Designed miniproteins, single chains, continued (3). Designs and how they scored, part 28

Each design is a single chain, and the fold is of that chain. pLDDT is the mean over its residues in the fold that is shown.

## One batch from the design tools (miniprotein)

Design m8947
Fold by ESMFold2-Fast:
Structure m8947 (fold): chain A 80 residues (1-80)
Amino acid sequence: DKALEEGKKLYEENKEKIKKLLLKALELSKNKSLEEIAKELAKLVSEEEGVEIDLSKLEVSEGGLKLIAKMIEELEKELK
C-alpha cells in the first residue's frame, strides 16, 4: 500500500507535528465525516511543511483512513 507507506513514513518522521495538526483538523471538522477530517489534516500537513503531499493516495487507501481514524480516537480521548 503506497499510501500507507507514505503515511507511516510521514507520521514517524513528524509524530508531534502530525498529532498537533490532527487536533486542529478535528477542531475545524468537528461534526464532519472521517473523510472530511482526513482531507483537512492533509491540507494542514501540506501547508505546514511547505511540501505538497499526494493526499489522493492516502484517501484512496482504506488502510490510510483506518490509521487516521485510530489517531483521531486516541486524540479525542485526550481532549476529554
Scores: mean pLDDT 64

Design m8948
Fold by ESMFold2-Fast:
Structure m8948 (fold): chain A 84 residues (1-84)
Amino acid sequence: SELARKAVEAFAQGLRDAGYPEAADAALEAGLRAVKRGYSVTLAVALAAQEALAAGAPVAVVRDIVEDLVKQGLASPTVARSLS
């Protein structure tokens, strides 16, 4: 899905802009893999967020980026809630 790809790329760019380039790279790889497998926008962003956290991005930074994507219509509020 083109929308899922845009959401994952926007999420990774947000991490890069926040100063977490290694987390951005990990998130982009995981998210684009999910997109290639036909996963929903919500699941692709959720998997990207989980890999960003595993790569050392702070929960608050990841949550803020996901909330911005929700405001843009690129992610569901469910993803933001899963980040506590």
Scores: mean pLDDT 84

Design m8949
Fold by ESMFold2-Fast:
Structure m8949 (fold): chain A 100 residues (1-100)
Amino acid sequence: SATEEALEALLAELKAAAEAWRDASPEEIRRTAEALGRRINATPGLSDEQRAALGRVVVGVYTRVARAREEGASEAEKQRLVDLAIEEAERTVRRLKEAA
């Protein structure tokens, strides 16, 4: 369906953003998070609940990455956080597709 295609496209963008955020500046992370939020809100066929769930994933990833930068996380710790963020995004999108 168009909704499932949109969810898969958003998942791909979330995964790419999480990988890029490992080495990105705080300003680049903020701009990408804001762009993802706008994309989610502009995506047709999503319910308010689906948009809220995707928005929570973006905010959660952003908050964890910002904390890691603030705490001076190692390269291994940053990669672990990226992997966990990707897993959370995949789990959320899978759940939304099953509920659609």
Scores: mean pLDDT 79

Design m8950
Fold by ESMFold2-Fast:
Structure m8950 (fold): chain A 91 residues (1-91)
Amino acid sequence: MSPKRQKIIADSEKDLKRAQEIVDRLLADPRVPESVKQRALEILEEMKEQLKKVKDPTASDKEVMKAYIELGSSTGMLEMLYWVLEKEREK
């Protein structure tokens, strides 16, 4: 694989690991609404599918780039959701 693709895979695996940590924390918190937990699980499953695409050696550069962008966006959404919930706990 190209050096750029190896970096995309490494970055994507790191993003998925971070997303898993966030989802695990949300699931462990009884104060988080079940609808939020369900949505977080759906986002995590979508990210797992995108990671498979990024790691597929037969995928085109266009498909890999699309999957990479979607992974980053999903991670950002989960981090923002977690930050908002943590901020609400301060009050």
Scores: mean pLDDT 81

Design m8951
Fold by ESMFold2-Fast:
Structure m8951 (fold): chain A 87 residues (1-87)
Amino acid sequence: MEEVLEKLAEAYKNGDLELAFSYALQLTVEDLVRLGATPEEAQRIKDAIKSGDVEVAKAVAEAIYHYLNGDPEKAREALRRAVELAR
């Protein structure tokens, strides 16, 4: 669980969007709920990423990056963007 989040954040930091997308596909609903999503929002995000939505995956990677680097406000903003894109 935490190892996938760390790898996703590192891929995002390095601008490796293909690797970030690969790790985003491994995220669970529970991972997204820990970031502040509802279960329904988390499922929509997961379904969008599984369907190949790169912009949703990027927003989630940004949220995880800020979450792990101690910026909960930026993490929340990026997560809300992911939720809106996944509608």
Scores: mean pLDDT 85

Design m8952
Fold by ESMFold2-Fast:
Structure m8952 (fold): chain A 96 residues (1-96)
Amino acid sequence: MTPKEFFDKVVELAKKYYPERQEELDALRAEMEKLSDDEVFDYLIAFTARLLSELKRTDPEKADQFYEELLKLADEIPDPERRKIFKTVIDTARAA
């Protein structure tokens, strides 16, 4: 799975927890097609951490559900270093 394909999976999952942001999320995904895989991954880290932190503030139970689903998706990342970085970032966002 490429970083762009992984970003697509995270966006589709995010729509489940942020249905009101569907158009914003689709527009963001379109912008990612212009970027390199490394740039997409860097953006994905910051984006996912922010969404999880925002959801934790407004709905902690949904934030825990989102975190668990993100953790499962992280296991699909083929690169072990990127997988570790992603898991560390979402763990930090959940704890904050």
Scores: mean pLDDT 82

Design m8953
Fold by ESMFold2-Fast:
Structure m8953 (fold): chain A 61 residues (1-61)
Amino acid sequence: PLTPEERAALERFSVIVDEVIREAQAAGETDWDAIMARVHARLREELGDETAERVWALVRS
Protein backbone atom coordinates (compact mmCIF):
# COMPACT_ATOMS: atom_id res chain seq x y z
CA PRO A 1 0.00 0.00 0.00
CA LEU A 2 1.10 3.56 -0.73
CA THR A 3 1.40 6.24 1.94
CA PRO A 4 -0.34 9.60 1.28
CA GLU A 5 3.11 11.15 0.83
CA GLU A 6 4.11 8.52 -1.75
CA ARG A 7 0.83 9.06 -3.63
CA ALA A 8 1.39 12.83 -3.76
CA ALA A 9 4.98 12.30 -4.89
CA LEU A 10 3.82 9.93 -7.67
CA GLU A 11 1.37 12.59 -8.87
CA ARG A 12 4.24 15.12 -8.98
CA PHE A 13 6.37 12.54 -10.82
CA SER A 14 3.69 12.30 -13.53
CA VAL A 15 3.75 16.09 -14.02
CA ILE A 16 7.56 16.10 -14.23
CA VAL A 17 7.53 13.28 -16.81
CA ASP A 18 5.06 15.22 -18.99
CA GLU A 19 7.18 18.39 -18.75
CA VAL A 20 10.45 16.62 -19.60
CA ILE A 21 8.87 14.72 -22.52
CA ARG A 22 7.44 17.99 -23.88
CA GLU A 23 10.89 19.63 -23.63
CA ALA A 24 12.54 16.62 -25.31
CA GLN A 25 10.00 16.66 -28.16
CA ALA A 26 10.61 20.40 -28.72
CA ALA A 27 14.38 19.76 -28.81
CA GLY A 28 14.03 16.74 -31.14
CA GLU A 29 15.46 14.38 -28.50
CA THR A 30 14.37 10.73 -28.91
CA ASP A 31 16.85 8.97 -26.58
CA TRP A 32 14.64 7.42 -23.90
CA ASP A 33 17.58 6.76 -21.55
CA ALA A 34 18.55 10.45 -21.68
CA ILE A 35 14.93 11.48 -21.06
CA MET A 36 14.67 9.16 -18.04
CA ALA A 37 17.95 10.50 -16.63
CA ARG A 38 16.56 14.05 -16.88
CA VAL A 39 13.34 12.99 -15.11
CA HIS A 40 15.36 11.40 -12.28
CA ALA A 41 17.56 14.49 -11.89
CA ARG A 42 14.52 16.81 -11.87
CA LEU A 43 12.80 14.63 -9.26
CA ARG A 44 15.80 15.04 -6.96
CA GLU A 45 15.81 18.82 -7.52
CA GLU A 46 12.06 19.19 -6.90
CA LEU A 47 11.35 16.64 -4.14
CA GLY A 48 14.73 16.16 -2.45
CA ASP A 49 16.97 13.11 -2.58
CA GLU A 50 15.13 10.85 -0.11
CA THR A 51 11.63 11.31 -1.56
CA ALA A 52 12.89 11.18 -5.16
CA GLU A 53 14.73 7.90 -4.46
CA ARG A 54 11.57 6.32 -3.00
CA VAL A 55 9.43 7.43 -5.96
CA TRP A 56 12.06 6.22 -8.45
CA ALA A 57 12.16 2.80 -6.75
CA LEU A 58 8.34 2.54 -6.92
CA VAL A 59 8.28 3.42 -10.63
CA ARG A 60 11.04 0.88 -11.39
CA SER A 61 9.12 -1.94 -9.69
Scores: mean pLDDT 80

Design m8954
Fold by ESMFold2-Fast:
Parts: sequence; C-alpha cells; structure tokens
Structure m8954 (fold): chain A 74 residues (1-74)
Amino acid sequence: SMEERKKLLEEIIKELEERVKEISKTASDEQKEQVQRIAVRAVLELSELVAANAPVEELRKLFEETMKEMDKVA
C-alpha cells in the first residue's frame, strides 16, 4: 500500500541520515561533502521511485547500493 511505502521511505531516509552522521565523525571535509551528496541524490531517487509506484525491491536495492557507496567513502 502507499502507507507501507511511505513508512519504508521514512525508515530508509532515517538510516541514510544516521550513516552520514557516523561517517562524518571520522571523515575529512571532502569525504563529508561526498557522503552528503550521495545521500541527497539517493533521497531524490527514492522519492521518484515512490511517486512512480516502483516495486519495494527497487527501493531496497537503491538503499543497499547507496549504503555500500557511502561505506566506500569511509
């Protein structure tokens, strides 16, 4: 349902924000800027997927790929 997708999106955004915060504790200014750009792009893409009624597996895949990309910056 739309309500379930909205809750999933909110939970994903929260996890992305926490990951940015964790990396920022030990990251250089350049790495902080990179991880913030990754997170902002992912939030925009996830929002577009929700608006397009994309399958939940697409949301999960983008989230997993984004987390992996952020971990590479750390």
Scores: mean pLDDT 83

Design m8955
Fold by ESMFold2-Fast:
Structure m8955 (fold): chain A 72 residues (1-72)
Amino acid sequence: SDALLEEIEAILNSEKSVSEETKKEILEALRNGDFERAQRLLLRLYLQGKISEESFQRLAKLIREMYEERKA
């Protein structure tokens, strides 16, 4: 949903080390239903130390909720 996407964008915007290009790539992947790509980009950010563990867990949960909405 747009509300879940807005929440994801807000969390990404709270992380100063995440580039605008990476934010756009994640949001575009989610809009296109490419959840595997979105999850890979999120994991890359976490492994690079550009996102906190708390933000990573929260984003992973929201992405899963978007997947379930689309599946339904």
Scores: mean pLDDT 84

Design m8956
Fold by ESMFold2-Fast:
Structure m8956 (fold): chain A 68 residues (1-68)
Amino acid sequence: SEEEEELLKKRLEYAKELLERLARSLGLENIEVEVVDDNVIVAYAEKNGKRYKITLDLKTLKITIEEI
């Protein structure tokens, strides 16, 4: 329903902001956030010449950080 779609959109927007704040709190720069699907948000960011991928899984509430 329309109500469920609005709640999902609000959760995704909040998750994007949360992931951006997390990346900034870790001192990461050039942060780019991408919505992969309804349950997965990814941020790409850089620090000291290294590139990082931060994945937030909204279904499991798991956060993964990996160097790429």
Scores: mean pLDDT 82

Design m8957
Fold by ESMFold2-Fast:
Structure m8957 (fold): chain A 70 residues (1-70)
Amino acid sequence: MLLSTEEVVEKVRELRESMPLETDKEKQIKLLEEFKAKLEELKAQADEEGKELLDDEIEIIEEKIEELKK
């Protein structure tokens, strides 16, 4: 059974709220990469609309990682 868009939104919220505060750039990048991996796992189980929402979220995370690497 695929995750509904509503279930995807709730799981993304839970993952976002579970992210620790981190000031070290390297550790922050690692946490964001782990968050991205969890979003990719949700995307594999999501319906088409949920996949689009997750793609947008993943893109935002990728942009943050690239900004931190500069």
Scores: mean pLDDT 80

Design m8958
Fold by ESMFold2-Fast:
Structure m8958 (fold): chain A 85 residues (1-85)
Amino acid sequence: SKAQLQGQITSLEYRVRLLTSHAKTQEEFDLVGQALDLIQQARQYLDQGNYDEADQLIKQAQKIIEQTEKLLKSKGVVLDPTRFV
């Protein structure tokens, strides 16, 4: 549903904002930038009523975000989701 996709986009926006606050290297900023671009494109497709395209972009953004979270955790970064609650 549109509401479900909007909820997913909002969740990913909060997660990428958290990752941006912890990014320090060019690689980390590049990954965050890729995720932000995919989220922006997903929002545009959702607004156009192209839900299948929005869903695919959400899935791509989620994969990049998960990879970035794993990278930061491997470097000893503690991600605190309560900062955005």
Scores: mean pLDDT 85

Design m8959
Fold by ESMFold2-Fast:
Structure m8959 (fold): chain A 95 residues (1-95)
Amino acid sequence: SFAEEIRRATEELVEELRARGAEEAAEAVRRYGEAVLARLDELDEEERQGVLRALRAMLEALRQAEAAGRDVDEVIRQLLAELREALAALAAEEA
């Protein structure tokens, strides 16, 4: 089920962010996942795959940055900014 895949990807990303003390980013991911799940019937197959790919790409970016010894805090900050923008766009479409 696509809903199960989104929930799992969201939960994995939230867990990774919380393990790093990035509670604001973790909450933004949780809210984004909930917003997507609430609007699943409005998303076509391409849009659904796009959301899932984005969540998985964010998780992979965090893991790769950590493995490479890069600044994980900067990756988290950028991820939070992108999520806040995505949430605002979803809210604007609902209005």
Scores: mean pLDDT 79

Design m8960
Fold by ESMFold2-Fast:
Structure m8960 (fold): chain A 100 residues (1-100)
Amino acid sequence: AMVKGIKLEAGGEKTVKITLSEENFTSPLPDVEKIDAIVFRLMDENGRFVGSEVVENPKIGDTLEVKFKGSEKSGTYDVVAWFMVRNPKTGELEIVGMSG
């Protein structure tokens, strides 16, 4: 996960700062030069995804402030990032990598 061990209260909100480094950026597909979107997903202690935020046209070196809301109970959450590239043949966004 890109960020682990985030403490959220039920109905609470937390802003997570995420810096995009070259280590976190996946290489584009051979015919694509850039990451087109990142989907950040909030995962609970049971591995359920309970929230998501989308950032379009991210750049290496960007520091993103992503707000997550606690859904139903206080707990510890992880943030998983999916790196998306637009397939030039279909126009669809495809996952090319995930945060380690």
Scores: mean pLDDT 69

Design m8961
Fold by ESMFold2-Fast:
Structure m8961 (fold): chain A 74 residues (1-74)
Amino acid sequence: SLVDKFAEIIGMDKLTAESLVSQLTPEQAEKVLEYLEKNRDKLSPEALAQRAARIVSLLKEGKTFEEAVKEIES
């Protein structure tokens, strides 16, 4: 499941992963997961969790995934 993959990649507990995934559409959750997997070897689990939370916040503000990634990386 997406929740299990978020828990594994970020090292967060399943309740936190479920809360994060529940705030996203399935398509948004897959894109966030793919981004975190791509950066897993470059960032600490805490940094991955912070970036995931920031992307979720920006998506909730109505930004696209691509705009959210650009903002957190610029």
Scores: mean pLDDT 79

Design m8962
Fold by ESMFold2-Fast:
Structure m8962 (fold): chain A 62 residues (1-62)
Amino acid sequence: TEEEEKAYRKALLEKNAADSEAKWKQVRDDIEKRGVASPEEIKLAKSYETAAKAYRNLAEKL
């Protein structure tokens, strides 16, 4: 049904958001332990944060 397809897409978006959030947290934790962030790590963390928020926003609109 349309509701089943919607639920499936929402679950997939929420999973993708959670995966991106976990990766963001890992990069952040590594930076905190080291006390120094590389420019590459800052960009990577920002990309994961942006992706997570985008997936969450799409899931909420379903």
Scores: mean pLDDT 86

Design m8963
Fold by ESMFold2-Fast:
Structure m8963 (fold): chain A 74 residues (1-74)
Amino acid sequence: SDEQLAEEAERLAKEEESRPNADPTLIKVLRGAAQAFREGDRETARAGLEFAAKMYESQGDTEKAERLRELAER
């Protein structure tokens, strides 16, 4: 459900906040995607997840990037 997708994006944002070198842009993008899912704006939410996936790839986290792309296609 969109609420479950929002909760997952929010969980990832909180995980990033807990890192010593947290990326504030990644946190904003993930929270923005969560809010978009809750508002039913699935196109905006999907775009946010795809952008966050690219940021995770830049960090070397290919597993999280792949997971977010799978979620964006649901």
Scores: mean pLDDT 83

Design m8964
Fold by ESMFold2-Fast:
Structure m8964 (fold): chain A 93 residues (1-93)
Amino acid sequence: MEEVKKMAERMKEAVKKYEESLEKLKKENGDEEVVKRKEELYIDEMGAIYGISKEEVKELIEAVKNEDEEKVLEIARKSLEAQEALLEKMKAA
């Protein structure tokens, strides 16, 4: 439980930074294509960092925006399980 809550807080911070970066980019450039490219890059980066799918990253962003704590905790748990599974695979090799 403690570890899941810590992961959830880190994910919320990441989403906040993502939203702030996109908002700044929209104000500075206004180019819809540049904004879309940056959005996809951030989604890919978060998916890779947290070991979750692009769909789950999109769900995470929406959950943080809607203050859906239960959904954020669910995604945080999946991220921790993915990291644990990777470590077990590495130990077996």
Scores: mean pLDDT 79

Design m8965
Fold by ESMFold2-Fast:
Structure m8965 (fold): chain A 102 residues (1-102)
Amino acid sequence: SLEEREKELAKLLEERLKKLQEEEGWSARELAAFEMAFNGAGFEKVKETDSLLSKEEAEEVIEKALKEYFEKAVAVLEAAPEEERRRIERLTAERYGIEVDP
């Protein structure tokens, strides 16, 4: 079902965001931009399949998010008012249990 595919994508996103924060030291803004990029790429992939994503398809979504959507997501966040941008960053951190310095 669509709900099961969305749940799988959400789990992959959470795991990747935690690794990017812990291993690469990504900022809250970069993590928010990645979430936006991942959701964009993942939504398109979900529309193209009638089954749950395989491991290979999940890796393809992650790679596509980084290459095609990340720069666009960063530009969207940078164009937003500072208060709106900080709100989005906070929501991403709260949703995935990511610690962000104030």
Scores: mean pLDDT 71

Design m8966
Fold by ESMFold2-Fast:
Structure m8966 (fold): chain A 83 residues (1-83)
Amino acid sequence: MEAEKRREILERLAEAIRAGDVETVQELLDEEGYDPEFLLFAARLVGEESLKKVEKEGKLDVEEVKEKVERELKELEEMLKKE
């Protein structure tokens, strides 16, 4: 069930990032307790520097994240779709 819970959280994360909702992204990171696998996926989506800002300041660099998210999110979506 961990994999299904992870998928649900990743979908919420992807939607929040797409919407530029930094508060929801921070809430998801806080709820997951900065789990290593979750951090790895988050770092891939938002970039390590933006993730560190979320951890320290409770917010993302929305403009910087948008460009990285669009690129990495498409790659992640294609990987998740491909069986």
Scores: mean pLDDT 57

Design m8967
Fold by ESMFold2-Fast:
Structure m8967 (fold): chain A 70 residues (1-70)
Amino acid sequence: KEFEEVKQKLLELARRLEAHRDDPEGVRQLIAEMEKFLEEVEKKYSPEIVEKARHLFEDLRLSAELALRR
């Protein structure tokens, strides 16, 4: 259940990236916001959940970076 909560938060931030796809600075700011959220996850959750969250974040970050310059 805890990971589903973390996953939903990361997906919400990723959806906001779609709205800022034409704004490279906005995309970078959202990636930074996701990184800060991941830091909070590392403080509050078990290592297993942190590993899953890091994996999801990496996938979302790569997708965002690819979309930034198309």
Scores: mean pLDDT 75

Design m8968
Fold by ESMFold2-Fast:
Structure m8968 (fold): chain A 97 residues (1-97)
Amino acid sequence: SALEEAVRAISEEVLERGRAILEALRAAKSVEERQAILAAASAAIPPELVEEAREALRLAGAGEEILNASAATQVAAAGALPLGLEELRRREEEELE
């Protein structure tokens, strides 16, 4: 599937950074705190990892809004791709039970 191909295109570093951003966003108490997290993360991510995340998101069929979003948003979205694959696999197991 396109999602499996996209997940295979992502390095462990992009996945780890994306998951860390997602966890920080989940723990945030306000919109302002979430914006600060995204701004700080975007400044810290190397351009090469942003390009890797963008290519994986494109393979997964992400829209222009995501592909033109901040570096941190793109890396966080790429980090969420394996979660989508895990949910798909869980649904397939439920259909077999």
Scores: mean pLDDT 77

Design m8969
Fold by ESMFold2-Fast:
Structure m8969 (fold): chain A 60 residues (1-60)
Amino acid sequence: MLTDVEFLTSVPGVDEALARELVRVFGSIDNITPERLATVPGVDGVLRHRILQALSDYRR
């Protein structure tokens, strides 16, 4: 399985710095919510949609 950072960097528009910040803020990808994701600097509506779509498709 991918690490949380590796998973997030697989999303187009998410770089390693943003992936690390998301893991820092949420602790894990399992804790990411649409409402909280919108408050993260560097995450616009397009990136939010892409991240949430990738999460819904991810098998643990």
Scores: mean pLDDT 77

Design m8970
Fold by ESMFold2-Fast:
Structure m8970 (fold): chain A 76 residues (1-76)
Amino acid sequence: VEAYDFVAEIAKEIGTGLPAVQEALDYLLQKIESGEIDLDKAKERKEEIVAFLKKNATPDASVEELKKGIEEIVKK
């Protein structure tokens, strides 16, 4: 629930329904739920994640590039 609420809040702040962004956010949710990404660490990086996705949320956005960018931010 808490991981889902966090990812839903990021989606709301980005304000886009692009499939690539939705897939990248689903990936983030899965990694937090599996314990590969620490939820508290991801919360500390929320603003960086939102800024990254807003900058890179284009119709031609690579899902793999978005996933990698999110993972790099949360693993700092």
Scores: mean pLDDT 80

Design m8971
Fold by ESMFold2-Fast:
Structure m8971 (fold): chain A 95 residues (1-95)
Amino acid sequence: AKVEVGGSLAAAGTDGGVVLGRVTAAEVTEDELIVEAKITGTSGSGSVTVGGGVAVLSADGTLLSGTISEATRDAASGKLTVRVAASSLRATPVA
């Protein structure tokens, strides 16, 4: 799966909070996907938690979705880092 800088990210907590962002960095390994995003908006609590869902729309028209294994939010920089286990990752072409 390929995630490009400039793609869109939506991440949800188990409490129904959603964080929206623009991808600033992405790394795909055999074991996990690591995505860094600049937060552009929040809904509800704005929480991103382990066990929540994440969806990333890549510039190539691939939607990557999975279950969050680790999430770190830096309020000062507005940066979100999400890790997704490769076993939970699904790729769906949307364009």
Scores: mean pLDDT 73

Design m8972
Fold by ESMFold2-Fast:
Structure m8972 (fold): chain A 58 residues (1-58)
Amino acid sequence: MTLEDLLRLAVADPRAPEAAAAGGAVGDLLRQALENGDLATLEAIKAAMEAAGLEFEL
């Protein structure tokens, strides 16, 4: 499952358990990247959000 797929799932149906789990997984990845200063991972998340048509917000 790609980051784009996870982001679309998290936004499309927030009531589904899978959507909540997907959102949490992306959130954990983002938090770890911010804490570690992992710019490559942050850029990958931004690119995935843009590819999914989602607004990039931190």
Scores: mean pLDDT 64

Design m8973
Fold by ESMFold2-Fast:
Structure m8973 (fold): chain A 77 residues (1-77)
Amino acid sequence: SAAEEREEIKKRAKKLGLLNIAENAPVWARKHNFPEEVIEKINELSEQLRSALDKDDLETAEKIAIEIIKLYQEALG
C-alpha cells in the first residue's frame, strides 16, 4: 500500500541520515579543532552508531546520534 511504501522510504531516509552522522561527525570535529577528549568520545559513539545500524537497531542508533549532537552543541558553545 501507499502507507507501507511511505514508511519504508522514511526508514531508509532515517538510516541514511544516521549513517551520515556516524561518518561525518568525527571528521567535522577534527576539522574544527574540538578538544581531544570530545573527538575520542565522538569516535566511540560513531562506532557504536554503526554497530547499531548494522543490527537494524534504529532506536539505539537514534539515541547515540542524539548524544553525538549534544556533544557538538556543548563544544560549539
Scores: mean pLDDT 84

Design m8974
Fold by ESMFold2-Fast:
Structure m8974 (fold): chain A 65 residues (1-65)
Amino acid sequence: MDPAAVLALQRLLRTQGYYDGPVDGVLDEAVRAAAHRFLTGAEAPDDTDITPLLERLLATLEALA
């Protein structure tokens, strides 16, 4: 995973109010849960496959970072 994309994702999620943890470039469970909530509006990570949406978001954030 590209650390720059993960850092950009963490910054976006914090700005949008979905994530309040550290911006450390690690795609951990808290960051994945926040991304899932941001993309689907769900409270917790579910078995819904958000991988294509997450990949598109990360690619977009890499272009902005």
Scores: mean pLDDT 68

Design m8975
Fold by ESMFold2-Fast:
Structure m8975 (fold): chain A 92 residues (1-92)
Amino acid sequence: GAPTVTLSPKELTAAAGETVTVTVSVTGDGTVTVKLYLIDPDGHEVEAGSGTVAAGGTLTLTFMAPPAGEYKVVAEATNAAGSSTAEGTLTV
């Protein structure tokens, strides 16, 4: 089936240029592709990281905090059966 995805933590705060770490957990079948991106207040997407993980596994992603603002953090998990997303927030 399509993967499910969980993002932890869901509420993040950081100073601009600070290192931010998130853990993405996935279920489903086979190999799952994970993309992590930020959505700025204007709706622009900024890629924060990506990787692949076997279903039932976890992926730790690290990125530098963007300039000051409020961002949506989105983890998208995709396999052959479909995609799902998990959302959080980052205040910089």
Scores: mean pLDDT 84

Design m8976
Fold by ESMFold2-Fast:
Structure m8976 (fold): chain A 66 residues (1-66)
Amino acid sequence: KRREELYKRIVELSKAGKTLDEILNLLRKEAEAGDEWAREQLTNIEKYIAEVDKKNEEFLKKLEKA
């Protein structure tokens, strides 16, 4: 029940043109309140961002040698 309501709020924020940072702040607040699902989604998003950043650094380093 709480998970479905939180998901609906995330979809509404996305439709309103809210930024990724605003969505992450909402997830952090819910995770601090004890929502396990919000904590899991926050962790997954942060891991994905870190992996993309790492691949971008490798790509830029290859361009420097070209």
Scores: mean pLDDT 70

Design m8977
Fold by ESMFold2-Fast:
Structure m8977 (fold): chain A 100 residues (1-100)
Amino acid sequence: MKVAKIEIDLGKLDLVTASSEEAKKIADEIRERIEKAKKEGYDEIEITITAEGPLAEKSVQAAALLAKRIGEELGYEVVSEKIESKDGKAVATIRLRRKP
């Protein structure tokens, strides 16, 4: 089984308070990468989202929620979610599987 790996780096962007244009750009990037993986026949996708700064954990949580919603819209289900934060850095790892 092939697993597509998608990495999204938010840097210091606070996705919770970001402009609608910045939030749309991140959502569009996630959608395009999931659609590409789907077109290439990947049944599983691993999305890793990283952020840094005082709002890093909230930013990766917001991006993770977008990734899950977009994945479900595109015919995937959430298999696992892991969010880790330490010293002003955060990482969200989401695993998606194509719906049966």
Scores: mean pLDDT 81

Design m8978
Fold by ESMFold2-Fast:
Structure m8978 (fold): chain A 70 residues (1-70)
Amino acid sequence: HMAEEVRRRAEEAIAEAEKVLNDPSATPEQYKEVAQRALEVAREAIRVGDEETAMKAAFASGKLLLKAEE
């Protein structure tokens, strides 16, 4: 149950990250907000033992934070 909910939230966070990364009008503030959400989900995925989901969410967060620095 908990692992399935975390995976669903991670899929949503990753989809939002891709949407924001492909939006030329997105602000650094939006990148940081979505990155923080993805990172929180990555930590929860590690906690429930879903390493694959954690890695994907963490990677999405990293891409957003790197883009925010530009």
Scores: mean pLDDT 81

Design m8979
Fold by ESMFold2-Fast:
Structure m8979 (fold): chain A 68 residues (1-68)
Amino acid sequence: SPVEAAREAAREAAKRSGVDPETLEQAMVTLVESGAATPERVREVLRAMGVDEKTSDEAARKIAEAAG
């Protein structure tokens, strides 16, 4: 499920960056459910939430692959 993949990727990103996992999961799930989960948009949201560039790139790849 794209939603399950988004939750998993968000939890991993949260662990690496120290961002709240529930907040990050909700943001990523919202992007997937709204059809806005492009790699560019996911990276933008993750960086805005305080996730580093490398972790944002890895999470964006996983979420976009699962959503496509």
Scores: mean pLDDT 82

Design m8980
Fold by ESMFold2-Fast:
Structure m8980 (fold): chain A 67 residues (1-67)
Amino acid sequence: SGTPFSVPAGPEGPELLAERLGISLEDARALVEAAKANPDGVLVPVGDLTVFAWVEGDRIHFAAWPA
């Protein structure tokens, strides 16, 4: 478990997300697209994590915990 965090909704977002969660860039891109498709909130399993993602303005927010 960690403090909720956010990344820009722009092209730099997936790379920052991948580094923050320790996941692949491809998984980070998929997670960003899932959040954009479900801006009010979505639960996504990624690796050994469950991630809740939502959009506020120009940022995507994430809360991650063990699956």
Scores: mean pLDDT 83

Design m8981
Fold by ESMFold2-Fast:
Structure m8981 (fold): chain A 71 residues (1-71)
Amino acid sequence: GAMAEEEKKRQEKGGELAGLLAIGAALALGMEVERVEVKADKDGATGIATTEGGTVVASWSKETGGSVELV
């Protein structure tokens, strides 16, 4: 149905945004991004940017809100 298609598109956009936030945070720290992974579901999205200096994780969930961290 139309609602299921809208939810899928929202989920895909959430993953893309999380990935872009992780890349942006890594670049703001002066780090070279080697790899980007994105995960999204009905409850949130996570972007993971792997760099030479560490891994930048940008995540959002309905329960915990948004966060960006260097691991």
Scores: mean pLDDT 76

Design m8982
Fold by ESMFold2-Fast:
Structure m8982 (fold): chain A 67 residues (1-67)
Amino acid sequence: AVDQIFSELDKAEKALKEGNLDSAESHLKKAEKLFEQNKDSISSAELYTAIALSIIGTKEDIRLAKE
């Protein structure tokens, strides 16, 4: 589950590098959905924070790419 979240975030960042905003947003949404579905199962506060910050970072990258 956690590995899938990071995999989707990696795909979003790759899509941004390729200039594919629609693909980047699609992968970000998948990562957010997986995080929401698994948040209660993430026992490590450090891991939870790392995932949350990674999602925020990808969101900012997408916003900047749209400007």
Scores: mean pLDDT 80

